# Designed miniproteins, single chains, continued (3): the designs that were tried, part 111

Each design is a single chain, and the fold is of that chain. pLDDT is the mean over its residues in the fold that is shown.

## One batch from the design tools (miniprotein)

Design m11845
Fold by ESMFold2-Fast:
Structure m11845 (fold): chain A 76 residues (1-76)
Amino acid sequence: SMKKVLELESRASLHVMSGTVKYNLEHDLDGAIKSYQEAIKLLEEAKKVSTDPKVQEKLDAAIKSLKDRIEKLKKE
């Protein structure tokens, strides 16, 4: 349902914010990576619950962006 998709997206956003704080303010690369990985799990759950192709495309873009961020952090 759309309600559950929004709930999962909101929880994912909290983990993205946590990861960004850990990286930018605390210089905690491992903590940032773990926070982004939790966000990806929640977005993948949202994608499975969503039946709207436009919402699924948006979720795929967000997941790809977070995966690209993790790969860059792993190369530091």
Scores: mean pLDDT 87

Design m11846
Fold by ESMFold2-Fast:
Structure m11846 (fold): chain A 86 residues (1-86)
Amino acid sequence: SEIDELMRRISELATQIFELALRALRNPSEMPALIEEMDKLIEEMEKLVKELEKKGAPKKDLQAAKGLIDNAQSIRDSLRARYEKL
């Protein structure tokens, strides 16, 4: 379904954010650029959640998608805090 495709795309973006976070921890010099890339991916996830809401996605799917965004924001904020201590 279209809702399943949107959920899959949100999950793929969440995976990309996790991979960027691992790269940032390995390469602190790249951290500012990787955090900026994470911000763009989070913005894309937020747009996809609005599309899910517009299409009448089930409440459980909306909650799951919003949870992934919350986790992504937490990861980004943690990396930003780590970079500020370097």
Scores: mean pLDDT 89

Design m11847
Fold by ESMFold2-Fast:
Structure m11847 (fold): chain A 58 residues (1-58)
Amino acid sequence: MLEEIKKKMEEVDKLLPSASLKQQMEAGAYVTGAAVYLVTKDYEKALEMLEKALEILK
């Protein structure tokens, strides 16, 4: 779980700077959601939020 989360976060960080403003805003919302779930240790939901962010950025 944590290793997958870190890998997805790295993928988001790599893609985010090159994305359009709209993609950055939408993906940013999911990244924020993932951060909230990480604080509550809900790793499965955090991973799901990061996967949604990546779908926006691809």
Scores: mean pLDDT 80

Design m11848
Fold by ESMFold2-Fast:
Structure m11848 (fold): chain A 94 residues (1-94)
Amino acid sequence: SDEEKRAKLEELVAQMRELAATLPPEAALVVGAFAGELREIFEYALKTGDREGALKELEELRKKFLALAEQLGIPPEVTAALLELVDQIKELIG
């Protein structure tokens, strides 16, 4: 159900916030913004049924995040953990 999908998204977003808490303030803000944009893409997918458009937006957001993560010196292990959470959001979108 949409309710169960939203509950799962909030669990994944909470895990992203836990990872952000391990980072310096600038990097934590970028991860927070990234989580917010992922939520918007997810809600777009639920509202419209446009899974292909949502997945395309998610991949563009992922590319932008990877560039920022490199610029901010986010540890590769943290970036990898965040991308695993993104992959779970992709499965949730479908």
Scores: mean pLDDT 88

Design m11849
Fold by ESMFold2-Fast:
Structure m11849 (fold): chain A 87 residues (1-87)
Amino acid sequence: SLLDEFLELARKLVAAMFRGDRAAALAQVDRLRELASRIPDPEARARVLGLLDEIRALVETHDLRDPATRARVAALLREVLELIEES
């Protein structure tokens, strides 16, 4: 399912952040954006893309090994997953 694909990429993003691998983390965000284009509801799609843009900015500008940064990304990913489940 679309939700299962998002969960797999979200796990890979979190794993990349734990390694401090910014290139891998950004690649997972880009793949999540590609999946977001498949969300049927245009309002949910726009909201998910906005949340992914916020995640991308955090990954680009913050220390990936900082627990606070990882917690913020995890919270945004939970919001993304909730929107997909409701769509």
Scores: mean pLDDT 87

Design m11850
Fold by ESMFold2-Fast:
Structure m11850 (fold): chain A 79 residues (1-79)
Amino acid sequence: MTPEERARLEQEIEEAMLQMAVSVSKIAIKNTENPSKEELENEIELLKKFLQRAEEIGADPAIIEEMKKLIAELEKRLA
C-alpha cells in the first residue's frame, strides 16, 4: 500500500465520522423544544470545533459546507 492510499483511507474514515456527527446534531436540534441560549451556544461551539477539524484534514467540501450552514442557522437563532 502506498502512503497516498493509506492517507486516503484514513481521510475517508474521518469524513464518515464527521458526517455522522453532523447528522446527529441535526436530529438533536430538530427534537429540541425551545432550545435555551446555553444549549445553542454549546452546539455552536461543538460544531465550530468539528469544522476546524474538517478543514484541517481536508474533508469533503460538502461536509464543510453543511457544517457552516448549520452554524449560521444556530447563530441566527442566538442573535
Scores: mean pLDDT 75

Design m11851
Fold by ESMFold2-Fast:
Structure m11851 (fold): chain A 69 residues (1-69)
Amino acid sequence: KIEELTEEERQEILEEKRLVDALYNVKSFEDLEKVKAEMDRLDARRGETEAERQARNKIIETLKNYLKE
């Protein structure tokens, strides 16, 4: 959707903060998968660049490896 910059920026900041808090409090692989799914949904709506998507996936993969061990 096309909205005012302020509205979109506020929405993105709130969603990112919520997801960051969720990542910080991840206690299981299942929780990480939930957060990843929400990030993927935001990425699709946001129109994130390939570089930004790759950076996010790298962080998620690092957390997955940490939780597996």
Scores: mean pLDDT 64

Design m11852
Fold by ESMFold2-Fast:
Structure m11852 (fold): chain A 87 residues (1-87)
Amino acid sequence: SENALYGRLATHELSLLADVEVEIGEGVSPEAAGAVVRVAADMIAQGATVAEIAAALKEVAAKHGLTAEVEGDPASPVPRRIRLSPG
């Protein structure tokens, strides 16, 4: 979708996450956190639900040695909070 193109820009990625609390745990590298939050921003831009975002972020975070917790109504298009911790 055209929204996926905008989600590739750092400014647009941050804008898409403006209403989402992002908590980065101690020991999480900024590079690994950035990789995970970019996926979240792209999925929000595409209209994915919190349940779909949670499932995708669990897989992506694991590939980066992280654990991702996504909080919100599973049917909502916007998460309330994303927490990243060392996995």
Scores: mean pLDDT 75

Design m11853
Fold by ESMFold2-Fast:
Structure m11853 (fold): chain A 63 residues (1-63)
Amino acid sequence: QLPPPPLSPEELERLLREFVEQARKAKTQDELHELMQKAGQALSSLPPQLRLRLMNRILDASE
């Protein structure tokens, strides 16, 4: 295919891991909120159900 395919499972896992690590390092709730906005944008190409599930994992890492 000329255009690249949507995120592969491996690429998605890598991206999720990066956001989880950033969430764990967030110093303030404002930083976490901005991170969640970025994650939502980055994952916007995914089905809504999958996106919400992954965003919940990122939030869980911040606790």
Scores: mean pLDDT 74

Design m11854
Fold by ESMFold2-Fast:
Structure m11854 (fold): chain A 87 residues (1-87)
Amino acid sequence: SLFEELQRLAETTTDPEVLEELRLLNAALVLVAAERELKRGNESARPAAEKARALLEELAPRFGPERLAEALELARRLLEEALREAE
């Protein structure tokens, strides 16, 4: 899955700029996926949503509101594409 691949890249990359971008995208992807699950009634997703939201708040001073919004939009699109591929 895209989440697993992004997490693996975040763990193995040696480029600090790439690592920070992957941290931002990973947090956005987790939040978008967890909020989708919560809307479906899956309460087990709540800790993931809260953790991802807290991480995004910590990253906000570094990236700014526009880049956070772009990451969330990209995450939503990536999740939609991944779900379409699953058919």
Scores: mean pLDDT 78

Design m11855
Fold by ESMFold2-Fast:
Structure m11855 (fold): chain A 72 residues (1-72)
Amino acid sequence: AAQIIHAVVPAGASKTITLTATEDSTVTIEVYDSKGNLVSKSTEDVKAGETLTKTITNTSSEDLYVLVLGTP
């Protein structure tokens, strides 16, 4: 099954995203600026029962938008 998480990281803030895999999955984390430009993208393979923790730090003056997609 796929899992989708949406998050906003306010200007000057940090957010930690935690995801626990219920089955072997590939997790893609995409970060977008307020204009819809892709700022960063990371992909990690996780095994069933593993927890993935990612911290996104926003040093800009605008909000960042985070999309997390888990695909088996």
Scores: mean pLDDT 80

Design m11856
Fold by ESMFold2-Fast:
Structure m11856 (fold): chain A 64 residues (1-64)
Amino acid sequence: DEHIQKGRAHVAKGLEAEKAGDYRAAADHYFLSARYFQKGGRMEEAREAVQRALEAEAKAKAAE
């Protein structure tokens, strides 16, 4: 399923962005991942991706 593959690819990109300290890019990738997992019917993975996105967004906001 292309949607599931893209969802996982965006999780990987989000993790790399977090390692680089780019929490805004990480949040963007995690939100894209959630959207792809929703399209692929992977509701648990979508929910986890949203949680990661919100956590990354909070870190980006704290760093400004």
Scores: mean pLDDT 86

Design m11857
Fold by ESMFold2-Fast:
Structure m11857 (fold): chain A 59 residues (1-59)
Amino acid sequence: SLEEKRKRLEQARKDWIEDLKKEHPDPAYYEALIEADERGLSGPEGREEFRKRVAEIKK
């Protein structure tokens, strides 16, 4: 069902976030990746927004 698929995607996202924390211990980096993904950012605009978020977190 659609609801079952959403639950599976939500669990996969949680697992992905945990893996990011293990691979990238820098919180500025993985937090920016999580935020960019949540906003559905991709391509040139997504890359620029991602860079801005990393810079903000590192302040």
Scores: mean pLDDT 66

Design m11858
Fold by ESMFold2-Fast:
Structure m11858 (fold): chain A 76 residues (1-76)
Amino acid sequence: SMEDVLRQHDITEESLKQFLEKYSDKVSEEEKKELLEIVKQGREDIRNAKSSEEAEQALLEMTGKLLEKLKKILED
């Protein structure tokens, strides 16, 4: 359901915020803003989805972008 997708998004956002607090010395302020903007845009895409399937695709696309960005940050 749409509510389940939004709940999964909330979990992802909270996990990211905890990661950013723990590793604040390894992530620049610019990178932090970029990661938070990806999460914000993902929530908007989910809310604007016309079906639960579209919402799931929006969540998947967001998580892919987050993982790619985090990988680049952590690879040094």
Scores: mean pLDDT 84

Design m11859
Fold by ESMFold2-Fast:
Structure m11859 (fold): chain A 65 residues (1-65)
Amino acid sequence: GAEEAEALSKAKELADKVVEAAKKKDTDAALSAAEELLDVLSKSLTDEQIQEVQDEVESKVEEAL
């Protein structure tokens, strides 16, 4: 539903924020975004959507290397 779509969008934004903070070596921002991401994943998303976010984060981390 709409809540799931919003949660998935928010999770992807938080994943991007984690990657961006990691590139800047801002550990505080990265940890804060990661905690918010975990909260959204556990409360609002399906297992399939959680896997999609994880795959996207891994892809972006590999691109940052």
Scores: mean pLDDT 74

Design m11860
Fold by ESMFold2-Fast:
Structure m11860 (fold): chain A 98 residues (1-98)
Amino acid sequence: SAALFERMEAAAEAGRAEELRRLAEELIRRAEESEPEMAALLLAAAAGALLAAGAPREELERVAEKAVEAALKADTPEMRRAAETMRPTVEEAVAALE
């Protein structure tokens, strides 16, 4: 949802790590109730929010892997392509924070 993403961007800009973590948790819960295509997008957004919040690498990688799995189940070429790029992008972003 656009409103949830707007809240996430505002929290990231303000450096509100706790709010970003709560938003990520809400995105993950919505993903569990969603079709694979929507689940992949929600989980990718949750991984981004967790990265901005400074979450531990293991938690970020777990959420990113769930996003990849959901994208692969979506049965569209666009989502399969997104899955192939998601994990390396997250790993590069995490490495930049070290």
Scores: mean pLDDT 72

Design m11861
Fold by ESMFold2-Fast:
Structure m11861 (fold): chain A 83 residues (1-83)
Amino acid sequence: SLEEAETLKNIGNTYFNLGKYDEALEAYLKALGIVNSLPEETEEVTNLKAAIYNNIGAVYRSLGKYEEAIKAYTLAVNLNPNN
């Protein structure tokens, strides 16, 4: 569900703030998997997907993986062209 994906994103944010980047990434990827399994690409789904990619980018940046961070941030920007 969308709510479950939002909760997993928040769990990932909590791990990120604790410096637990691997656990944060796992939580974000689980949230992304749920969002990608939803039958319709609504604005709420697209906005949540963009937020998750932004958070994945922040994890990669914190790990010094700048090319992966740029890719994730670029995906996030491309998902929000109209809002």
Scores: mean pLDDT 85

Design m11862
Fold by ESMFold2-Fast:
Structure m11862 (fold): chain A 84 residues (1-84)
Amino acid sequence: SLREELKEEVRRIVKEVDGRELSDEEVEDLIREIEQLLEDKKAGKISDSTLRLALVALAEEYGISVEAVERIFRLVEEALKREK
């Protein structure tokens, strides 16, 4: 499924960028949080500066780099465009 492919891509990014492994639950939760941020941005509920702060907070929450979170954000954004 597209969701399973997305989860594998997220795991790969975290491993390549930070040398870390996230659990399946952590990967799923991270994707859902990023999907919510994308929906909020599209709806005009958050500014670009608020989005950037939220990505930094996710990096701290999941113990990964901001670079990894930003790459995952772009990956999830592109995946959502393919579903619509």
Scores: mean pLDDT 84

Design m11863
Fold by ESMFold2-Fast:
Structure m11863 (fold): chain A 79 residues (1-79)
Amino acid sequence: MLEVEEEGLHVTLKLTVRLPASHPLASSLEKARELAEEGARAQLEAAGYTVLSVEVTEVKELEDGTIEVKLVVEAERPA
């Protein structure tokens, strides 16, 4: 899931990343968090954004063992 708030060149992106129970990193909340942060930054930079900050707001294990990571990314749009 992706939510976007935009004001001038500044954008705030709210992202939800889910790792399935079968994923090796799903057994480690710390590794799931690192993967989600790195992936979000890399994807936005590849799209031409300048990433200012990445903050993980929530990491939780769902009833099926899926790890859900919620992030807020502050970025500047390409000029």
Scores: mean pLDDT 73

Design m11864
Fold by ESMFold2-Fast:
Structure m11864 (fold): chain A 55 residues (1-55)
Amino acid sequence: ATQEELDALRAEADALEREAVRALAVDHNYSLAQELAKRSRELGRRVAALEAELA
């Protein structure tokens, strides 16, 4: 993986986390907030794996 790909995945994970917070706090959409948080955590694990590959 490239550094650009890593940065893009990290940005996507951060965006999903922000959307999860908004869905919970503003929209009171608990189901959506849970799914977005789950996807953010999954991407975070993938970022960690890719960082290990670039080491």
Scores: mean pLDDT 80

Design m11865
Fold by ESMFold2-Fast:
Structure m11865 (fold): chain A 92 residues (1-92)
Amino acid sequence: MLGEKKDLKTLDLSHSDVEELPEDIGKMENLETLNLSHSKIKRLPENIGKAKNLKKVDLSDSELERIPENFYKLKNLEEANLTGSKLKERPK
């Protein structure tokens, strides 16, 4: 379970077949970098907004169709790469 890996600073799931992340990613309080580039990720869980130390998220060339509202609550986020994703609508 991702919530049991609370001491991880980097989670690299690039070039993977991952289609979704579990809600317990929000328990990864030390997570600073999330790499989902070239994955099959279609959605992010709402609890990703609880991963308060996230600084870098790479979603480039993924299948991501929507960003959850709580993603915009990540106050320490320095960069988010959405290039080549399947986003059709951006949250307002």
Scores: mean pLDDT 78

Design m11866
Fold by ESMFold2-Fast:
Structure m11866 (fold): chain A 84 residues (1-84)
Amino acid sequence: SAALAARGQALLEEADALAREGGELMPTDEVKALELGVEAAELALPAVELLREAGLLSQEEADAGIAHLEALREALRKKKEELE
């Protein structure tokens, strides 16, 4: 549906903004940069599911995207814990 597509796209746009901010902060505030990266991954996860339900992603594409985002979120969380 158009409503599901719009919600998924809005979440991806928010995730992209957080990831960009995190990238810019990485050399000066690595802990905050990693925190923003985790937030971006957490927003992107439901976005992938919404885009699949809207028919914009195949099940295979969605499953691959979710697996990648979950692995990324875990790696970023682990790195943040090592710095705290």
Scores: mean pLDDT 87

Design m11867
Fold by ESMFold2-Fast:
Structure m11867 (fold): chain A 99 residues (1-99)
Amino acid sequence: SVLEEVRREAEEAYEELAADPSATEEDKRARVRELEDRLVEELSRRAEEEGLTPEERELIEEAGREGARRAAENGLDPELGRRRGEARALAAIAIRRER
């Protein structure tokens, strides 16, 4: 499973960072965020490939609106927030379908 492979790679990278005494806390946080974003993107792709129900599409749209709103409140790009919200909802749907 591509999902299991991505998750394993993320877990291995996290363990390597935890063992690296030269990495700063800021570097570690940035790398963890990068790995999380990659995992979310792979899960999102999988959910879209399998097709979405009308209920799932509505959930994704609502998550996108909430992501955009939070981004705007924090002075960030609302469109980036929308995409992140949608991707996370898609990832959650993919995880639910795997079980």
Scores: mean pLDDT 73

Design m11868
Fold by ESMFold2-Fast:
Structure m11868 (fold): chain A 64 residues (1-64)
Amino acid sequence: SREEKLERIVEAGVSLARTLKENYGFDEELALEYAERFVRTQAEKLGFSDEEIEEIIERVREKL
């Protein structure tokens, strides 16, 4: 479903940010910047609206 796809993108973004921080020594802001770029690209490919993309990004930020 669309909700399952949305949650998967959020989880992928959170995982990317954590990996960049823990394994590559990125600071919080830089890790979030890369994760947001990744999430935006993936959500756009799946046909999410701009409003839905901003909501996905906000959920990634909240989980970190």
Scores: mean pLDDT 85

Design m11869
Fold by ESMFold2-Fast:
Formats: C-alpha cells, sequence, structure tokens
Structure m11869 (fold): chain A 67 residues (1-67)
C-alpha cells in the first residue's frame, strides 16, 4: 500500500490527463521512468490513452521516454 506500483502510476497519469493537467501527467511519467516503475508497455498504455483524449503532446512525450 505504501509502495507506488506501475498500475497506480498509470491510473494517476490517466486521471491527470482527464483533468487537463498535462504537466502533472508528464511529471508522473518522468517519475515512473526515472524510478524504473514504468516500463515501455506501461508508457505505451499511457500514450494511447493520451492520444484517445486528444493529448498528442503527452502521448509523444511518453513515446520518447519509452526508448
Amino acid sequence: MTTVTPEALVEAARRALEAGDFEAAKSIIEFGVKTGVLNKEDLEKIAEYARSLGREEVADFARELAK
């Protein structure tokens, strides 16, 4: 419960995108990549969700960090 999980970060990013807080979504993505919690598959899920909401900038950001 105290440790952040990939699922929790993916959900947090999705909620930030729904709220229009793309800066918060980017921060969540960066944190997950730097800590190793988010892998390429998780980043692709976030990118696809961002694209479905019309948030191309966040989708591109997640895709670039997946490398």
Scores: mean pLDDT 81

Design m11870
Fold by ESMFold2-Fast:
Structure m11870 (fold): chain A 56 residues (1-56)
Amino acid sequence: AGVELRVAAREAGVSVAELTALVEAGLSPKELGERLGLSERGAQGVIDAVRRSRLE
Protein backbone atom coordinates (compact mmCIF):
# COMPACT_ATOMS: atom_id res chain seq x y z
CA ALA A 1 0.00 0.00 0.00
CA GLY A 2 1.14 3.57 -0.66
CA VAL A 3 1.05 4.47 3.04
CA GLU A 4 3.53 1.68 3.90
CA LEU A 5 5.89 2.87 1.14
CA ARG A 6 5.67 6.50 2.33
CA VAL A 7 6.51 5.53 5.92
CA ALA A 8 9.45 3.35 4.81
CA ALA A 9 10.78 6.09 2.49
CA ARG A 10 10.51 8.73 5.23
CA GLU A 11 12.36 6.54 7.75
CA ALA A 12 15.10 5.79 5.17
CA GLY A 13 15.41 9.49 4.19
CA VAL A 14 14.60 8.85 0.50
CA SER A 15 11.64 9.44 -1.84
CA VAL A 16 9.14 6.66 -2.66
CA ALA A 17 10.45 6.74 -6.26
CA GLU A 18 14.06 6.20 -5.07
CA LEU A 19 12.96 3.39 -2.74
CA THR A 20 11.05 1.69 -5.58
CA ALA A 21 14.04 2.05 -7.95
CA LEU A 22 16.39 0.39 -5.42
CA VAL A 23 13.99 -2.57 -4.98
CA GLU A 24 13.56 -2.86 -8.78
CA ALA A 25 17.38 -2.93 -9.18
CA GLY A 26 17.24 -6.36 -7.49
CA LEU A 27 19.17 -5.52 -4.34
CA SER A 28 19.13 -8.19 -1.62
CA PRO A 29 17.53 -7.32 1.76
CA LYS A 30 21.05 -7.09 3.23
CA GLU A 31 22.32 -4.70 0.51
CA LEU A 32 19.16 -2.57 0.71
CA GLY A 33 19.47 -2.43 4.51
CA GLU A 34 23.10 -1.27 4.24
CA ARG A 35 22.13 1.47 1.75
CA LEU A 36 19.11 2.73 3.74
CA GLY A 37 20.41 2.19 7.30
CA LEU A 38 17.78 -0.49 7.99
CA SER A 39 18.02 -3.98 9.48
CA GLU A 40 17.84 -6.92 7.04
CA ARG A 41 14.28 -7.64 8.31
CA GLY A 42 13.33 -3.97 7.83
CA ALA A 43 14.74 -3.97 4.28
CA GLN A 44 12.78 -7.18 3.52
CA GLY A 45 9.60 -5.43 4.71
CA VAL A 46 10.32 -2.55 2.31
CA ILE A 47 10.83 -4.99 -0.61
CA ASP A 48 7.53 -6.72 0.25
CA ALA A 49 5.71 -3.35 0.45
CA VAL A 50 7.03 -2.28 -2.99
CA ARG A 51 6.05 -5.63 -4.56
CA ARG A 52 2.59 -5.47 -2.92
CA SER A 53 2.07 -1.92 -4.27
CA ARG A 54 2.90 -3.18 -7.80
CA LEU A 55 0.24 -5.93 -7.60
CA GLU A 56 -2.49 -3.24 -7.36
Scores: mean pLDDT 74

Design m11871
Fold by ESMFold2-Fast:
Structure m11871 (fold): chain A 85 residues (1-85)
Amino acid sequence: EELSPEEFRKLDEVERIAYAIMLAGKKVGFPIDEETAREIAEEMLKSDDPYAVLGKKLFELGVPVEKMGPIVRLIHELLEKYFYG
């Protein structure tokens, strides 16, 4: 289930990225738990190349190659939706 825009605005930046990771994973049939999503979000925020960190972490989690593109695109779309309004 997707959060309302008001509920999403109450989240900090790590929580927003973690939520996007969890929702995208659920939509592509590869559930990612909250703790793992938070860890990935924190590392993305510390990096000059957040999407390279994301790709590496998804690979380390064993995300199938056919799901890698869809999950990364969904995370990007969710983050853009919430950052650009």
Scores: mean pLDDT 78

Design m11872
Fold by ESMFold2-Fast:
Structure m11872 (fold): chain A 105 residues (1-105)
Amino acid sequence: MEEERKRREEVARWIADTLLENASPILALAQEAARMLREGLSDEEVRKRIEEFAKKYGLSDEERDALYEAVRAGREAMIAFVRELGKKYGLPEDDIAEAERILAA
């Protein structure tokens, strides 16, 4: 019963990820961060996921460490991080707004 609930949530996230399969890196980051924030992961699990994400998308060590601190600080810190990262890379304002919406949901 709890396994079915967990699987239902996992399927819903997989569908959301599939819809954003070719999304900009900032949308992928927002989805992954929202997932980490909702799952209540341990510090070790968060660190591992962030390292995998940084490696996949080519984040600098400094950006990786900042992302880790933002996830640990919570939703508002992640929204600020995404906003700053989007401005740094000159991403469209619509992409930044969608990333903020993903984190807020």
Scores: mean pLDDT 69

Design m11873
Fold by ESMFold2-Fast:
Structure m11873 (fold): chain A 68 residues (1-68)
Amino acid sequence: DSQRQQQLQQLEKESQVGREAAVGPSLEGRRRSEEYRRRGDEEKAREALDEGNQRASRLATQAIEELE
């Protein structure tokens, strides 16, 4: 009971810390993607979004690891 509640609270905290770390890179990737789309470069727009998402995931993982 208590252990399950503590585990859920830890997962929620990790999720929040991960999201906070991911917000910047995710928004940057989206902004760059929109800029490329405005220029008609759909391929680079997709690459920028993918790169931003990959960076966001990496930083989220690092932030969660830092909690240890």
Scores: mean pLDDT 78

Design m11874
Fold by ESMFold2-Fast:
Structure m11874 (fold): chain A 85 residues (1-85)
Amino acid sequence: SMEIERLRTLAGFMVISMSSELYIGKKRKWDESKIKKLEELYKKMVELYRKMMASQDLAEVQKIYEEMKRIMEEATRIVQEAERE
């Protein structure tokens, strides 16, 4: 469906965004504990994205997308805290 394709596209951007933040954090030498937390969240995002790509059920795709949004919110808080250094 077009809605499934839309959510997959948005989720793909979330994965790319988190990868970019990790790259920047490592380059800027953020606190190792913050980097490790972001790496664990990134791992979860990639696993959720794979599940989303394997699903043709709109309700399941929407549920996965909501989980990915919560992980992105947590990652954003960590990034904001790390940038205060």
Scores: mean pLDDT 89

Design m11875
Fold by ESMFold2-Fast:
Structure m11875 (fold): chain A 90 residues (1-90)
Amino acid sequence: SEILELVKKAVELSKKGTEEDKKKAEEVIKEIEELLKKYGLPEEEREALLIAVRSVVEDKSVLDFSKLPGEKFRELIEKALEKIEEKEKE
């Protein structure tokens, strides 16, 4: 998965902890956002998935970033992941 490889790259950069590596991690997160747009994900699903990605990259709880109820947030992520899997199989 291209998205999964980009997430791993952002996590590794964030763990290095330098200002340069943090800037590179932000650039990778922007690449993920652009790829999600290319896959045609709705804005609500893109925002939910980007919150989940950022929580993983920064080793923080999703609750630190999301104002949505947990159930609604989970449903948006599940829909986003299904669409990503479909697009990455093409």
Scores: mean pLDDT 75

Design m11876
Fold by ESMFold2-Fast:
Structure m11876 (fold): chain A 79 residues (1-79)
Amino acid sequence: MVRVTVTIHIPGKPDIISSGYVKPSDVQGVGDAVVKLAEKSGWKVEIKATADKDKKYEKDNKKALEIVKRTQERAQEVQ
């Protein structure tokens, strides 16, 4: 699994930070939601992920980290 952290920067308010463990297969859906939030609200949204060091899931975790990286790039493009 990967731990995903989403930080939402709202002008005039403290940052909203949400963290949770996400299945690699669900990371794309989380990423799409983050991009849509950034696009509709105009708020600065950041997404970061860390992978478990378990070699059994290394390939799935690596793919999930690449999705998060692409999602962060997409979120920056819509702002």
Scores: mean pLDDT 76

Design m11877
Fold by ESMFold2-Fast:
Structure m11877 (fold): chain A 94 residues (1-94)
Amino acid sequence: SDAQLLAQARLLLDVARRSLAAGRLEDAAKAMAHAIQLLRELPLSPELREELDRLMAELRAIMNDTSLSDAQKAARLAELLARLEEVLARAEAA
């Protein structure tokens, strides 16, 4: 159900936040990627789907960027997490 997908996405974003706070960047990225995949199963507007596609691409780019320190990756993941939380809030309001 849509409500179960939203609840699971919210729990995954909580896992991502705690993983970032603990310096577990790979765990944070995996939780964020899983949340994006669950949100894609919802009947979202084309605008929100495009934002999810951009967030997934940016997430992969951050994690694959060998020029970034772990501190720089953590900061960028925190910015993506905030944007993903906004997408979740908009999906819950729909």
Scores: mean pLDDT 90

Design m11878
Fold by ESMFold2-Fast:
Structure m11878 (fold): chain A 74 residues (1-74)
Amino acid sequence: MEKLLRELERALEDIRRIRALPREELIARVREINEALGITRTDEQLEAIVDSALGILEAAEDIYRRLLEEYARK
């Protein structure tokens, strides 16, 4: 239980750190990754990728928060 709680807390902190980044910085990071892979994206496509990723991170934060609440109760 203790190890699982620490892993969930760390995952939540990681998610919160990424979500706290300015939108422009997230777009810049996604652009750098695509460029490193030899992929050219439009600004609109990069924004769509960031929006999708933020939505996934929001859902993951909710799930991990709920798991922490359930597992911390005993």
Scores: mean pLDDT 79

Design m11879
Fold by ESMFold2-Fast:
Structure m11879 (fold): chain A 88 residues (1-88)
Amino acid sequence: SHMEEKLREQAERLIREAEELIARTRSLLPQLSPEKAEQVSLQLDVAEFLVEQAKRYLKEGKPELALKYAETAVRLAQEALDFAEKEI
């Protein structure tokens, strides 16, 4: 349906946004203390897991679930970026 196509497109957009936020945050890890770098890295691992689950749900034809996982991944990746930027 047209709605399912829009949900898929939105999920794909948020997956890309999460991946971009994860990459940006990973680039900041060398500027953090080892303790803070470990904490942020673990947060990014969770965000990456959620991105992979969103991609899996898209492959399974479940765009509503993919969207929910992608939205959570963006939120966690943004929180990790905000934390990393404050600790530099």
Scores: mean pLDDT 91

Design m11880
Fold by ESMFold2-Fast:
Formats: sequence, C-alpha cells, structure tokens
Structure m11880 (fold): chain A 105 residues (1-105)
Amino acid sequence: SLEELNAALREALGRVLAPEFALDDVRDGVALIGRGDAEVLLEAGRRIARLAGLRLVRVLTVDTTADPFAIAEEVAATLQLGEAALVLLRRPTVTEAVLAIGRGA
C-alpha cells in the first residue's frame, strides 16, 4: 500500500540522512533526498532504495528548475511496482535528488 511504502521510505531516509531528514520529504511514494554533490546524492539514493526494498532501475540527470515532486511523479508513472528511479535535478547552483517509486496501475 502507499501507506506501507511511505513508512518504508521514511525509515530508509531516517537511516541514511539523519539528522537532516524531515517526514514531509516523503509524499505519495516519492522521497526528496536532498541537495549537494551529485555523487553523494547518488550513493544516498542507492542506499535508500536498497533499505526500502526497491529495485533502482534508472538514474536520470535533468537540467531543470521544476518542482522535484512533479518530475518524480512523471517518472514514477513509467515504473513497475517495486521499481525506483533516482532523479538528479541540476539547478544553476546546486544538484537536488529525488527518488521516484513505481505505484502500480
């Protein structure tokens, strides 16, 4: 269920990103990982997916100023249940990472 998925994501983010993790960084099977160095964000995303029991099937880098949750929802629609994709959003001054999870049709 979405509730069980969100709970698993919050558990995984708390383990990888503590103490910087916020509960509101998880919405509707999407997890905001954070901002910073792309290599650090990639490692965090891989670890979060593994701890949440997800298969990381794609890593995407996009030059965009769009909302990370909106981009992640579009990517999530292309994923099967149990799959995840890491999206690295390249902003002008920082990279932001979000994990998109397949919701099932």
Scores: mean pLDDT 76

